Designed miniproteins, single chains, continued (2). Designs and how they scored, part 101

Each design is a single chain, and the fold is of that chain. pLDDT is the mean over its residues in the fold that is shown.

## One batch from the design tools (miniprotein)

Design m7736
Fold by ESMFold2-Fast:
Structure m7736 (fold): chain A 70 residues (1-70)
Amino acid sequence: SAKEYYEKGLEYFEKEEYLLAIEYYYKAIELDPNFAKAYYYAGEAYKKMGDDVAAEYFYKKALELDPSLK
């Protein structure tokens, strides 16, 4: 499920394996395009990698889907 891919992404994020975390967040988004948290944590992973442009894009998308993430 989308949630299972998202949780797998979180495991890789905790291991500081940010590219692999992003891959699993993308799998979650593919199954559920409205999965706001998957967009948010993709942004966090990009931020950890120094890609501020990608991070800002994903944060904006997450907040558009779920304003309560503010």
Scores: mean pLDDT 88

Design m7737
Fold by ESMFold2-Fast:
Structure m7737 (fold): chain A 55 residues (1-55)
Amino acid sequence: GAMMERDRATLEGIRAALEAFPDDEVVRRAAEHEARKLRDPELREEAFRVIAELS
């Protein structure tokens, strides 16, 4: 559904931003904020895992 598609797009945006700007504290905080807004619990967990691995 549209919500899950949006959450997946947000997760890919988080990954792309962290890969483009490694060790950027502002980007990391923005990614954490966006991850907390994800409604799908599986995608939210994946987002925090990506942040932990790329930060």
Scores: mean pLDDT 80

Design m7738
Fold by ESMFold2-Fast:
Structure m7738 (fold): chain A 64 residues (1-64)
Amino acid sequence: MIDEKEVDEALAAMLLGLGDYFARQGRYDEAIRVYEQALELARKSGNEDLAKEAEEHLERVRSM
C-alpha cells in the first residue's frame, strides 16, 4: 500500500520538473506558482531535502 506521504513526495518532484519547464520558457509567474505547490507538498510529506530544493528554485525564479 502506497503511503499518502510517498504520493505527496512524488507529486512534489513532478511539480519541480513542471516548474523548471515553465522557467525555461520564460514563464516565471507560472513557474513560481508550480514551485510553491511543490514546496507545500514537500513540507506536508516531511521531506526537508525536497522542500529545500523547491525553496532554492523559487528564490532563483523570483530574482529573475
Scores: mean pLDDT 81

Design m7739
Fold by ESMFold2-Fast:
Structure m7739 (fold): chain A 71 residues (1-71)
Amino acid sequence: GELGEEAIRLAREASRLLQQGKYEEAAELAEKALELGRKAVEEDGESDPVAQAGLELAREVLEGAKKKLAE
């Protein structure tokens, strides 16, 4: 679905920012990806593999960014 595709797109962008050391920007985009991925799962249920992939990547990026920001 559209929301699932947008979620994985934002999660991949957030991952790229994390790799570049842009932790605040990575966290912001990862949070946006989580919001959209959650909405996609709510609309289509747990059967959208793209939404699930986006959620998983976004969670990993957000955790990594928050860990770096917390020192």
Scores: mean pLDDT 82

Design m7740
Fold by ESMFold2-Fast:
Parts: C-alpha cells; structure tokens; sequence
Structure m7740 (fold): chain A 80 residues (1-80)
C-alpha cells in the first residue's frame, strides 16, 4: 500500500541519517545521543505503523525495521 511504502521510505531516511551521524560522532557521549535519537525516531514510526497498517503490512514493516536495527547495531559496534 501507499502507506506502507511511505513508512518504509521514512524508515530508510532515518537509517541513512543515523548511520551518517554515528560515523561522525567523536565521543562516546555523542554516539549515545545519536543512537538514542535514532531509536526514538524508529520507535515513533513503529507506533504509527501499529495504528495505520493492516496486520499483514505491519509484519512486513516490523521485519524491515528489524533489519535496520541490525545495521545500526553493527555500526555502533564498529565505533566501540
């Protein structure tokens, strides 16, 4: 659906921005702040998906969000 495509696009934008900010972080405090902000944005998108998507579309979106979380976790580990 158009809504699922929109939410996936927004999730991809959050991923790109967060990965760039993780790469740019110079201190552990900056890294933590970037990760916390990124995770907050992802959570807000998941909450919107829960309210707007069908159960089938929600499962697809949650899988996509899980893949994004794995990429962010790998980027943080590379910095630590």
Amino acid sequence: SKKLEELKKRLEEVKRETLARIAAAKTDEELRAVVEEGMKRVRELIEEALKTLSPEELEEFEKYAGELFEELTAAVRAKA
Scores: mean pLDDT 83

Design m7741
Fold by ESMFold2-Fast:
Structure m7741 (fold): chain A 97 residues (1-97)
Amino acid sequence: SELDELRRRFIELANELAELMKKLTPEQQAAVQETFGRVAELFQRAIDEGNLDLARRALEIMEKLLELVKNSDKLTPEQFQAELERLRAEADRLAAE
C-alpha cells in the first residue's frame, strides 16, 4: 500500500540520518534529534489518521533535514541552527493545521 511505502521510505531516511549524524558535534546531534522527533511525531500522526498528504509533507521535511545534515560542513554553526529551527517550525505549523 502507499502507506506502507511511505513508512518504508521514512525508516530509510531515518537510518541515513543516524549515520550522517556521527560527523556532527554532540550539540548539533541534540538539535537534529529534537527536530527529527517533531517530524517523526507529525509523520506518525499522519499515518494514524490515514492522511497521505500530511504524511508526504512530513516526509518532505525529513528529506530537507537529511540534506541539511549532509551539507552541515558548508554552513556556519549559526546557519545550521537557524535552518534546524526553520524545519522544526515548518513541522509545528503543519501539526497545527
Scores: mean pLDDT 88

Design m7742
Fold by ESMFold2-Fast:
Structure m7742 (fold): chain A 94 residues (1-94)
Amino acid sequence: AEELLEKVIKEAEELIKEIELIEEELKKRNIEIPEEIKKLLEEAKEKAKKIIEEVEKIKKEKPPEEEAIKKAEEYLKELKELKEELSRKIPSLA
């Protein structure tokens, strides 16, 4: 359970870093980011941050291992879906 929860935090942090690197790269190249894409990137970072906060709460509360595993798997699925949505809408950045 703990190893899986740490994996969720790591993948969420990696997603946030990837988004921030994309934003920085676009800024350096003087590429105007469409408002829709900017909002999508901001919402993805916000969701990843919330996942980290929820996982930290789970680690502190120490619920039954089965419940912790189920929640961790749900968060990993959400992070995967966010990555797939970003790749689909911004193929050049995937």
Scores: mean pLDDT 77

Design m7743
Fold by ESMFold2-Fast:
Structure m7743 (fold): chain A 80 residues (1-80)
Amino acid sequence: MISEKELLLAMLELALAVGKTVARSLGDEEAARLLDEAIEALRKGDFEKAKEYVRKFGEISGDYKFAERLIEQIEELEKL
């Protein structure tokens, strides 16, 4: 069975991948790039870098609510 930490990580990666695909479909290549970098940082266990890329995504895209939610989930993953 997948652990709670692995499940949360998988859900975070999926949310970031969906956000990246939507941004790219809308022609926002920079926003898509930042979410791709966040996914790579999460996979490497670099939670600080992942949060940094998500914050920059929020600033560039204006989607602050989505960015804040993702940062909160990354912080919860760090506590596990």
Scores: mean pLDDT 82

Design m7744
Fold by ESMFold2-Fast:
Order: structure tokens, then sequence, then C-alpha cells
Structure m7744 (fold): chain A 79 residues (1-79)
């Protein structure tokens, strides 16, 4: 559980050393990994990644709302 937080911190360090044009792609991939580690359904995570890469913000926001309980559950467990 602490590993999810530490993985996020490591991703931030990697992003700091990444060229600006690659920043969003690494962020999206890291977010997908964190959601999968939290136990989120694979299909929903894949759909969110596709929406973000397509810049479909409305779809990405709806999918993020659907995935919110997974993020909140894992955050509560870490606290």
Amino acid sequence: EEALRELGEEARAQLANTAPEDLDDLYIENMARLLRLAGAPEALVDALVEALRARDLARAEALAETLQPWLEERQRALE
C-alpha cells in the first residue's frame, strides 16, 4: 500500500528528467499502473488511457469519476 505512494513519487522524479513533449505520456502510463495496482478494472483503466491520449476530456472525466472509488479506497488504506 505504501508502495503505491512511493511508486507515485518515483514517477514524479522520472517526469522531472523527461523532455516536455514526453511528460503527458509518462504521466498517463504511470497513472494507469497505479490504478491497476489499486485493483481498478482493466477495461476502465484502458478506456481512460485512450480517452486521455485522444484528448477526449469529457470521456476521461466520466471514466475518472467511475474509477474514483478505487482511488479513494486505496488512499484510505494508505492513511
Scores: mean pLDDT 64

Design m7745
Fold by ESMFold2-Fast:
Parts: sequence; C-alpha cells; structure tokens
Structure m7745 (fold): chain A 81 residues (1-81)
Amino acid sequence: DVDEGVAEILIGLGDILEKKGDYKEAGEMYERAASLLPEESELRIEALENAAKAYEKAGDEEKAKEAQEKAEESRKLMEKA
C-alpha cells in the first residue's frame, strides 16, 4: 500500500522533528500523513492527534484545534454502525 507506506515515512519524520523541537514542522508532517490515509483509519486518527499535540507545543492553537476536530470526525466515522 503506497499511501500507507508514505504515511508511515511521514509519521517517522514527524517523530524525528518533534524530538528536535521542530514542533510546527512535526505537525505538518503528521497532517500530511493523515491526508494519505482513509478517514476510517486508526492510523489517521493517531497521526491527527500527534499533529494536534505538536501544534499545541508550537503555540499554534488554531492548527491544534483543526487537527483535533479532524481526529474526532474520523473517530465518529469508525464508530457509526
């Protein structure tokens, strides 16, 4: 799965950037990873939650809120029977 493989690489890059303290860039990598994954994906939810946390550490409250809302939307889709 090309999209999933690329998403995993982007998540890994985000993790490296977060460890370096490059929180804004980490959030951007996590969001890009999420955009490559289906809306009903646990990995997408995790990437969006990591993006929200990274943006919060960067002081970008608006981006953090947007990422959190997207994670909640994906979770809602997975819970719909």
Scores: mean pLDDT 84

Design m7746
Fold by ESMFold2-Fast:
Structure m7746 (fold): chain A 70 residues (1-70)
Amino acid sequence: GEEKAKELLEEFKKKLEELKDLPVDEFIRQATKLVREVEEKLKELPEEVREKALNELDQIATQYVLEKQS
């Protein structure tokens, strides 16, 4: 449950780091696609873990987008 959620979120962060060199528009497009893919995987987890992990996913994505726009 929770270990799998952490692994998925860590992989998501790693993939976002690899995308940092892209232009803002392309970064947002690729990040949005990754969010959808990770959301689908997180939906397979138990309810308690799923809701928290989905909120963390959204926070991570938002933070990276804001940093990229700075």
Scores: mean pLDDT 81

Design m7747
Fold by ESMFold2-Fast:
Structure m7747 (fold): chain A 68 residues (1-68)
Amino acid sequence: MSELQKEILKLIGEILRLIGEIFELERKLKEAKEAGDEEEVKKLEKEIEELKKKLEEKMKELEELEKL
């Protein structure tokens, strides 16, 4: 396996992990909203936004590697 293939696979793994984390937090956010837990809602919304930004950056890195 080439170094480029290893880098792509590592990046895909990071992207999949971030997607999973976002999905789990979105589920918790729904539960917190249904429970009326405003403090937890604010915390989860912030964490989801930060993870989505990380996901966008990793997806951009993957797109650039795929151009090679």
Scores: mean pLDDT 83

Design m7748
Fold by ESMFold2-Fast:
Structure m7748 (fold): chain A 80 residues (1-80)
Amino acid sequence: MEEEIRREADEALGTMMGYISAKGRSDEEAAKALIEMGKLMVKEGAGLEALRAAVEGARAAGMSEETAREVLEKLEEIAA
């Protein structure tokens, strides 16, 4: 449990750092990268809270609210 929680946190941080390093690029390119990372997180058993944390981190880094919402909706569909 502890190791799995740490893994989810590390994956969320990795996704957020990937977006931060690319925040000067278009929202579309950043969204695609975040969705691909989110798919891997879901495949490894990450819950929606971890995905939401990663998307919120991207918003804090400069992703638009509209793009963040679209990414989250797509990840929720994949996790369903």
Scores: mean pLDDT 67

Design m7749
Fold by ESMFold2-Fast:
Structure m7749 (fold): chain A 57 residues (1-57)
Amino acid sequence: SEKLREEALELHIEAALYYMKGAIYKYLEKDYEKAEEYFRKAEELEEKARKLEEEAK
């Protein structure tokens, strides 16, 4: 489904933004716990995108 592929792409973009925020907390703010939280959210979004891509087949 084209719709599922577009939804997966949106989730990939959201994950990229969470990775960027996590990197800011880790490298600029030195807030390692908050960085880990943002990285975990990014991983969850990537996992959801992967499942939608499998469903789109």
Scores: mean pLDDT 87

Design m7750
Fold by ESMFold2-Fast:
Structure m7750 (fold): chain A 82 residues (1-82)
Amino acid sequence: MRAVLSIAIDAASAEAAEEAARRAAEVLRASPGVLEVRTIVDRDARRAYVLGVFESEEAARAAAEAVRAALDQPVRATVEAA
């Protein structure tokens, strides 16, 4: 079954939030089983939101771990069946 990965990243600055969103999106786009990636950056809150649609929950969970490994900011990730 398809899965949705929702990622929220808190950053030290608006620029750091934009960089975190860019890096997280790059990791997701390079991940096996990715179908779609969307990003939103809240500059005032210094938060990045990244949404990925994957072929499976396994692919989504692997992608979440890849993002955690690639970023030094706190990462909150949720995987839900689509």
Scores: mean pLDDT 84

Design m7751
Fold by ESMFold2-Fast:
Structure m7751 (fold): chain A 55 residues (1-55)
Amino acid sequence: ATPAEIAAWAQGLADSLLAEGILSEAQAQELRDRLLSEARSVGDFLKLVAPYVLK
């Protein structure tokens, strides 16, 4: 995945979780920032989001 694709996925996921009330604004921002700084692959992206969506 390209950095632009990862950024788009991070924005979309954080916005969706915020809109559904799963995350607070602060949590959504933290998740987005972590994905943008730490995710370098689809695998990294999935590992970072798993704790927020698989419970």
Scores: mean pLDDT 73

Design m7752
Fold by ESMFold2-Fast:
Structure m7752 (fold): chain A 80 residues (1-80)
Amino acid sequence: SPVQALVDELVAEVEAFIAELRAKYPDNPVVQAYVARLEAFAAWLRAHADQLTPEEVELYRRGARLFMEDVRKLAEELAA
């Protein structure tokens, strides 16, 4: 389904970012808390893929990208 494909793409993007954070900041507890939140979000997307519209997935993708950008900036500041 088009929704499943969009969810799979978004989950892959989120999981790639989680892998980046784990590789760069393995010992930072604040960053690891954000990783846990992103893992919960990816799990929620997978669990609700059949209940979402393509438009809703695009809205979640936009929100997720803004959140991940903010997390990246925060992680860099905490590592300084």
Scores: mean pLDDT 88

Design m7753
Fold by ESMFold2-Fast:
Structure m7753 (fold): chain A 80 residues (1-80)
Amino acid sequence: MEELKKEYERLQKRVDALRKALESTPEEGAQIAEELAKEMGDPVLGRELAEAIRNGDTEFLESLLKRYEAELEVLKKLLE
């Protein structure tokens, strides 16, 4: 039970960070994406996301957000 709640909290923070990145300026969004990917243990992905955001290509960030939102919904149902 506690492990599921902690996983939900971690995933919620990632979703919140990705939403902020999409709502921010390209430079701010790139910084948020780099920080998020570093927390995930994938700094190479962070650099690629930051470059995509600075170039106006947010498709990958949006796809990642949708995947995390789907996982969050599954965890939410398990905790209810």
Scores: mean pLDDT 76

Design m7754
Fold by ESMFold2-Fast:
Structure m7754 (fold): chain A 76 residues (1-76)
Amino acid sequence: MENEILRAMALIAASVGDSESALKSLESMENPTAKDFEDVGELLVERGDFEGARRVAELARELGLFEAARKIEERL
């Protein structure tokens, strides 16, 4: 339940261009998935927030989610 709420919060924040809140939500998740980072990163890229997307990719890499980080970076 907590992760589901945090995931929804991250996606909503990213969709309105609030990359800082999106990152905080991802950082607060227990065992976030590659898809969680990919979805948030793609929304930030679509909004033109390349700095926010880069930070999402960095966090994914720190958590060992290298494929998600690579997919986000390919969009930058």
Scores: mean pLDDT 83

Design m7755
Fold by ESMFold2-Fast:
Structure m7755 (fold): chain A 68 residues (1-68)
Amino acid sequence: SDGSRLGLALRNLEATTGALRDIDPELGERMEERLREARELAAKGDIKKATEVAEEASLEGVRALREL
């Protein structure tokens, strides 16, 4: 379900943001902005866009962590 997928995407983005906050603070701050955006979209009921933002940001963050 879309709600379950959103929950997983947000959890993944939260974990990635937390990891980056201590290693690369500038990138961590950017990821926190994306997390805030995804949460606000979800609060407005735009579950599809919230999930897309969270999934895209998580993938970007994971790739950055592998390059650091």
Scores: mean pLDDT 83

Design m7756
Fold by ESMFold2-Fast:
Structure m7756 (fold): chain A 68 residues (1-68)
Amino acid sequence: MVEELRERAERLIQEADEHLKAGNLKTAGRLYREAGELYRKIGELTGDPELVERGRQLIAEGVALEAA
């Protein structure tokens, strides 16, 4: 289960990077936010506060892209 969530988060980041390169800032931001939520969930499930914090940072980055 956790492995699948990590793989999903990785795919979302990869897709976000592709949209960012294409100039699709709002779509990239949304995908980064989705990946960040998955990282937070993984961190909570595994008791890893660093992953929870990484998820929060990724969500903030996504919000900033959507606001641009």
Scores: mean pLDDT 85

Design m7757
Fold by ESMFold2-Fast:
Structure m7757 (fold): chain A 56 residues (1-56)
Amino acid sequence: SPEHRELLRLRLEKAIEATEKLLENTNLAELSFEGQVAVELQRIALEEEKRLFEEL
């Protein structure tokens, strides 16, 4: 429905903003190797979320 699409758009926008702020404040040098990999996967997920947002 249009209402579900709009809510999804708003939630995705907030999720993108929150993840960007979290990544901006993450010091990779303080993370384990596994932690660094997790951050890289989160960056990939963020780029996909941004593409989905553009399509909504």
Scores: mean pLDDT 83

Design m7758
Fold by ESMFold2-Fast:
Order: structure tokens, then sequence, then C-alpha cells
Structure m7758 (fold): chain A 64 residues (1-64)
């Protein structure tokens, strides 16, 4: 799903920007299949610009 890919991209962006604890929590939520929880964690911990980048990354994957 688009939301799953957006959350996954957000976790990688968080990890790259040193938000290691947030990234870990997003990955754990995704592993449990809780996409809603993963997105909530991403929205609380990522900046609006990081969230926009995550959405764009997810769109690129979905369009392939």
Amino acid sequence: SMQKLEALSGAHIAEHNGKTEAAKKIFEALKKGDIKKAMEIAKKNLTPEELKAAKRAAQVVMER
C-alpha cells in the first residue's frame, strides 16, 4: 500500500537524519503490520519537509 511505503520511506529518512529511536519505532510498527501507528510516529517525529520527501519516495516506488 501507499501508506506502508510512505511510512517505510519516513523511517529511512528519520534514521539518516539521526532520529534513530523514531526510526526504530516506525520499523517495529511496520513489522507488526500496524501501518496507522507507523504513520502516527512518523508525523510526530519528522518535519513537514521530511514527510513530503517520504511521500514522494513512496510515489516513485508505486509508479514503477
Scores: mean pLDDT 83

Design m7759
Fold by ESMFold2-Fast:
Structure m7759 (fold): chain A 60 residues (1-60)
Amino acid sequence: SKKLKKAAEILKISIGELYELLKLSDEEIERFLVLRKIENPEISPEDLEEAYKLIEELKK
């Protein structure tokens, strides 16, 4: 899936790690994204928002 690959690339994680992330609750995913941004300051707020939207679509 193009959405899966794009979300993984934005978050700088593997596709396998993204599959594990998709099993988590929405609260756990939000916490992960906040921590990922802190650990990777080069991820823009716009890129982070895009990744969040892609994850929401992938969880449907």
Scores: mean pLDDT 81

Design m7760
Fold by ESMFold2-Fast:
Structure m7760 (fold): chain A 74 residues (1-74)
Amino acid sequence: SEGEELIKKKKYEEAAKEFEKRIKENPNDAESYRNLGRVLAELKKYEEAIEYYEKAIELDPDDTGAKRLLEGLK
């Protein structure tokens, strides 16, 4: 996806905007919340990253990736 490609290129601010756009288009997309959390963590915005990981887990409690990423910040 565009957002994942921006992460690979380390364009984290642009990646954040892409995932924010996806969340606006689909507010229940757990993957976009998880990916926005990842991008915010790369930007060292750890408190915001935690909030987005928690939202991803709320939307998809079986997302082991989001749970692992959240535990890494605690």
Scores: mean pLDDT 84

Design m7761
Fold by ESMFold2-Fast:
Parts: structure tokens; sequence; C-alpha cells
Structure m7761 (fold): chain A 80 residues (1-80)
């Protein structure tokens, strides 16, 4: 299993807390902290779509996120 982690910022580079980051089609996800950072551990190896959602911003999806065993995949988001 691997890890997906990253940071969620606004268009001015400010961190956005309380963003739901989900691995689409799985029960896996995390919520960003006060620094806009999130981590989703124990992701099975595969290729996924990752979605960032917050009620004050437009949702953003990133496709073709490849997770490899024992590796960390960094996925950052900018919301508007």
Amino acid sequence: MGTIKGKVVDSNGNPIPNVLVSVVGTPLGAVTDANGEYEIPNVPEGTYTVKAWHPRYEPVTKENVVVKAGETTVVNFTLK
C-alpha cells in the first residue's frame, strides 16, 4: 500500500482548511488541517481519481493518480 498526501491552497497561495479530499470510487479520504495539508495512508496500489471539495469553492478532480507500494504520491490542489 502507498500514501497520497498534499496541500490545498487558494488562488493567492493561502492554505484552505476543512477541504474534503477523496479517492473517487473508494471509502478513502482525508480533511485538510489548518495548514491546508492532508494525508491519506494505506491506499492499495492502483490508478485513481482524487477530488478536492469545499462548499465555498468549485470542486477540482485530478485523474491518473498512480499509487505504488511503499511510495508517497504528492497531489496538490488550487481551489477557486
Scores: mean pLDDT 87

Design m7762
Fold by ESMFold2-Fast:
Structure m7762 (fold): chain A 62 residues (1-62)
Amino acid sequence: MKEAIEQGKKTNEFVEEIRRLLEAGASREDVEKLAEERSKGLDPFSELMLRIVVNRLLEEAA
């Protein structure tokens, strides 16, 4: 339960970083690399959630 809140908070912070990176003109490859590096400390479920959000952001930026 507590971990779910903590993981959600971290995921939101990473999403904000990714959004700013995309606004700065970063490539899809750079964004995906950063997302993988950021998810290293997350559990597999939270990592998948981050990847899903990143994919949606990349689709919207295209």
Scores: mean pLDDT 74

Design m7763
Fold by ESMFold2-Fast:
Structure m7763 (fold): chain A 82 residues (1-82)
Amino acid sequence: SLLEEAERLIREAEEALREGDLERALELLLEAAKLLLEVSPDPLRTIGLLLRIIGLLLDGKPSEEEVRALIRELRELLEEAK
């Protein structure tokens, strides 16, 4: 299911964050957010998170704190979509 794939991508993003690979974590979170947009009960919040992820990828200077916050917010959306 889309929810199972999104959860897998978020878990892989958490692993990338632990390894210090912030760019990979953001790429994985972007893919998870795309899937969550299809099933989200809050599409405007999901779009906002997508734009934030894209902005961080384009800036090329993501912080660990910003990536951690995105993981938390995407996990909240995942739980709401269940």
Scores: mean pLDDT 86

Design m7764
Fold by ESMFold2-Fast:
Structure m7764 (fold): chain A 118 residues (1-118)
Amino acid sequence: SITLTESGGGTVPEGGSVTLTSKISGADFSKMSVGWFRQRPGEPLEGLAGISHYGGGVFVAGTVAGRFTASVDYSNSTATLDMRDLRREDTAVYYAAASGSEPGSETVYGEGTTVTVV
C-alpha cells in the first residue's frame, strides 16, 4: 500500500552533482522515518542518510558526510537526496526507504534509480 518512486538518476561526470527525489504515497508521510540506501556493484546494501518521523533527527553516514544532504518536504510527500562532488565509487542503484514510527515496523524500499559516475 505504501509506494516510493525515485527519480533523478542517470550518468554524471566525476566531480559533478545530482539530486535524487522520491515521491511517497499510501501513507501519512509525516509519521514515517525516511532514508536513503545504495547498492554498489558487487557490494551489500549501504545506508546513507535518514530522517526520523516528524523531522525529529537527521543522520548522514560518515562515508558520504559533507557530500550528501537529505531533506524532506512533508507538504508534498517528497524526500530528496542532494549528492555533490561525485566519485566513481558512488556508482550504484539508489533507493529511498520508509518505515513507520511503531516498534517492529517493516521498511518499504522504492524501485531504485541508477547513478553512474564517469
Scores: mean pLDDT 83

Design m7765
Fold by ESMFold2-Fast:
Structure m7765 (fold): chain A 56 residues (1-56)
Amino acid sequence: SAGLERVEEAGRLAREGRYEEAAELARQTLKDFPDDAGARAAAGMLLRELEEAGGL
């Protein structure tokens, strides 16, 4: 889905050390795809991982 593709892009940014951009893209995914349960779950997990890693 488009939401999942956006989360994959956010994950790529995180792997490049671009944590702020990755977090913003993940938050936009939650806003833009409120009814996409898969995209919302993936975005939420990525945001939690970034916070736990100290990247946020």
Scores: mean pLDDT 81

Design m7766
Fold by ESMFold2-Fast:
Structure m7766 (fold): chain A 70 residues (1-70)
Amino acid sequence: MAEEHQELLEEAKKAIEAGDLEKALELLEKAVEVTAKYAEEEFGEEAPKIAEEARKRGKGEVEKAYEAVK
C-alpha cells in the first residue's frame, strides 16, 4: 500500500536527521520494494517502470536531505 511506502520514507528522513545514513538507505530500499510489490499488483505490465521511478525519486530525496545538512 502507498501509505506504507510513505511511512518508510518518513522514517528514512528521521534517520538522516539523526545522522544514521546507513539506516536511511536501508529504509529507502524497503520503501522501493514495497512500491514495487504494489505496482506489480496494480500495473503488472508497467510495474518495472514504476519501481525504477520510485527508486530514483527516493534517492533524490535522500540526496537533497544530505545537501541540506551539509
Scores: mean pLDDT 65

Design m7767
Fold by ESMFold2-Fast:
Structure m7767 (fold): chain A 70 residues (1-70)
Amino acid sequence: MEEEIVAAWKAARDSFAAGDAETARENYQKAVELARQLAEQSPDPERAAVIRQFAEDLEKEGEALVEKAK
């Protein structure tokens, strides 16, 4: 699952670099959703906190992308 989150994030960045803001947003949203799900499933509070922080960072990137598209 962690690899899937990283793959979705990479896909989002690649799509944005290619000028496809719509696909980039969808991939950011997918990565955030998967990261939040992984954090909820993690039995280690320290690991859960790291994953939650990663999800928050991804959400900020996605929101910044939306703001730039306005």
Scores: mean pLDDT 76

Design m7768
Fold by ESMFold2-Fast:
Order: structure tokens, then sequence, then C-alpha cells
Structure m7768 (fold): chain A 80 residues (1-80)
């Protein structure tokens, strides 16, 4: 489905950003990640947390990414 495709695209992008943060590389711009999250139908609360994480320490960013990845995986399981 289109919704599943958008969730998978967002999950892949989030995963790439997570790896970038682990390696000390520059992640994709927050605006692009937020755009993908909105297209995937994520809640406004979760989107605000993604924005907040962009200015947080690396450890807090990684923890948030892990939480968001788990939430997206849960949504994908519901679409099987």
Amino acid sequence: SEKRRKLLLFLASLGVNYIALLMGAKPMPTEELVKLAKEAGLSDELIERIKQASTAPREEQLALYEEVIAEVQKKLDELK
C-alpha cells in the first residue's frame, strides 16, 4: 500500500540517519526527515520530538531514533 511504502521509506531514512550519528557523520537535514515523517502519517507529537532531537546531545538523539524506529516498525506490523 502507499501508506506502507511511505512508512518503509521513512524507516530507511531514519535508519541511515541513526548510522550517520553513530559514525559522527552529518545526518540528512531535519526538514527533510520531518517531511518524510508527515508523508508517512506520523503524529504531530512524534514530529515535534524529531525536531527537538535535532538540537539535543548525540546520546539523546540516538535514544529518540531508537524509540521512533520501534514505533514505525509497530505501525508496519499492523499493515501486514
Scores: mean pLDDT 79

Design m7769
Fold by ESMFold2-Fast:
Structure m7769 (fold): chain A 71 residues (1-71)
Amino acid sequence: MADQNVQHLRDFMLTADDDTVLEVLRSMEEAARDNPEAQELFKKAIEAVKQGNREKAAELAGQGVRTMMKS
């Protein structure tokens, strides 16, 4: 279910190290290469992590996952 996947992703992004979170987000961006909307959301999430904004990054990554699940 989309909401369960988004909650799990949020918990992960708020608790994991920057390097681990960036690795996962880059993998998600690559997986989303056939979905430009989701890919853009994951790119923005990566930038949010680099800026130290984990809440914004989790929100954007969750939107990306929801976008991929609609396709």
Scores: mean pLDDT 78

Design m7770
Fold by ESMFold2-Fast:
Structure m7770 (fold): chain A 76 residues (1-76)
Amino acid sequence: MADELAKKGEEYEKQGNYMLAGMYYLRAGLEYRQAGDYESAAKYFEKAAEAYRKAGLTGSSDLAALLAEEARKKAE
């Protein structure tokens, strides 16, 4: 479930493994979006973007930030 993916993202973030944190947060956001929960999707896409940025993965960070913006627009 999306909440389990989000929890794994938080665990990897606490370990300083920002690449895996970003990957799990991105997957959580995608699952929330699939369920129609755009508010939670935006939140986790934003966390993925921040994690990818800390990992030096600028392209992945930019993509996740775009997904967060689109999800926020749908949450309105």
Scores: mean pLDDT 87

Design m7771
Fold by ESMFold2-Fast:
Structure m7771 (fold): chain A 61 residues (1-61)
Amino acid sequence: MEEEAERILQRLVETARQAKAVDPETAKDNGLDAARREASRLPNPELAQRLIEAVQKVLDE
């Protein structure tokens, strides 16, 4: 993964984990929306999908 994309992924995953610890229902809506928005900025569709899946996995746990 590109170093910049990896930093974005790590930040979103950490934010999702923190939000889920406070309110899991609200975290799902906000986390997935943020992930899709950031993913749309990535030129590589495989990395974009990976970003969304990583955040979704955190929210589903």
Scores: mean pLDDT 75

Design m7772
Fold by ESMFold2-Fast:
Parts: sequence; structure tokens; C-alpha cells
Structure m7772 (fold): chain A 61 residues (1-61)
Amino acid sequence: MKEELERLAREAAEEVLKASEDGIEASKKKLEEEAKRIAEETGVSEEEARKAIIEAGLKLL
């Protein structure tokens, strides 16, 4: 289960970074959409999903 969360978070982080080319608001919207999707798929909270995406994104930078 942790491995699945990490994989989804990394994929979501890549999508958020792509959205950042369209501006800060686009990246924020994408982050919230991805966090909600991951929370629904894995059963974690949206806040936990957001933290995982941000952490994965920092590793990509």
C-alpha cells in the first residue's frame, strides 16, 4: 500500500509540475485534483495525499 501511494504521488507531482507552465493557479488546481483522486484510490486523507505529492515533487527538483 505505501508503494502504491508513493508511485501515485510521484506521477501526480510530474503532472503538477507540467501544470505550473500554465501558472501558479493551474498547478494549485492540479494538486488538489490529484490529492483527491489519490485519497479516494488509497484510502488516505486528502491532506496526507497532498503531503506525499509535495514530497515527491521536491525529490524531482
Scores: mean pLDDT 79

Design m7773
Fold by ESMFold2-Fast:
Structure m7773 (fold): chain A 83 residues (1-83)
Amino acid sequence: RAEELRREALEALERGDLERAEEVLGELFRLALEGDAEAAEALVEVWPRLAYALAKKEVSEEAAEEAAARAREVLTAQVAAMR
């Protein structure tokens, strides 16, 4: 059961189906709370991958690029201020 859910979550992440991955991860979380050690281990592996994918989707590549551009702007301003 837990191993099957782990596989489904990883396959959903591979396909970019983040909603399905969240649903399966929720089921794994419930099993882990009930004392299923295999479900807890699957959560530790899958949760960070889902969080990264959600951050990329939610923030979008445009927001990530804007954040990178802002960082470059701050660094450039610091170098210019030294002159």
Scores: mean pLDDT 68

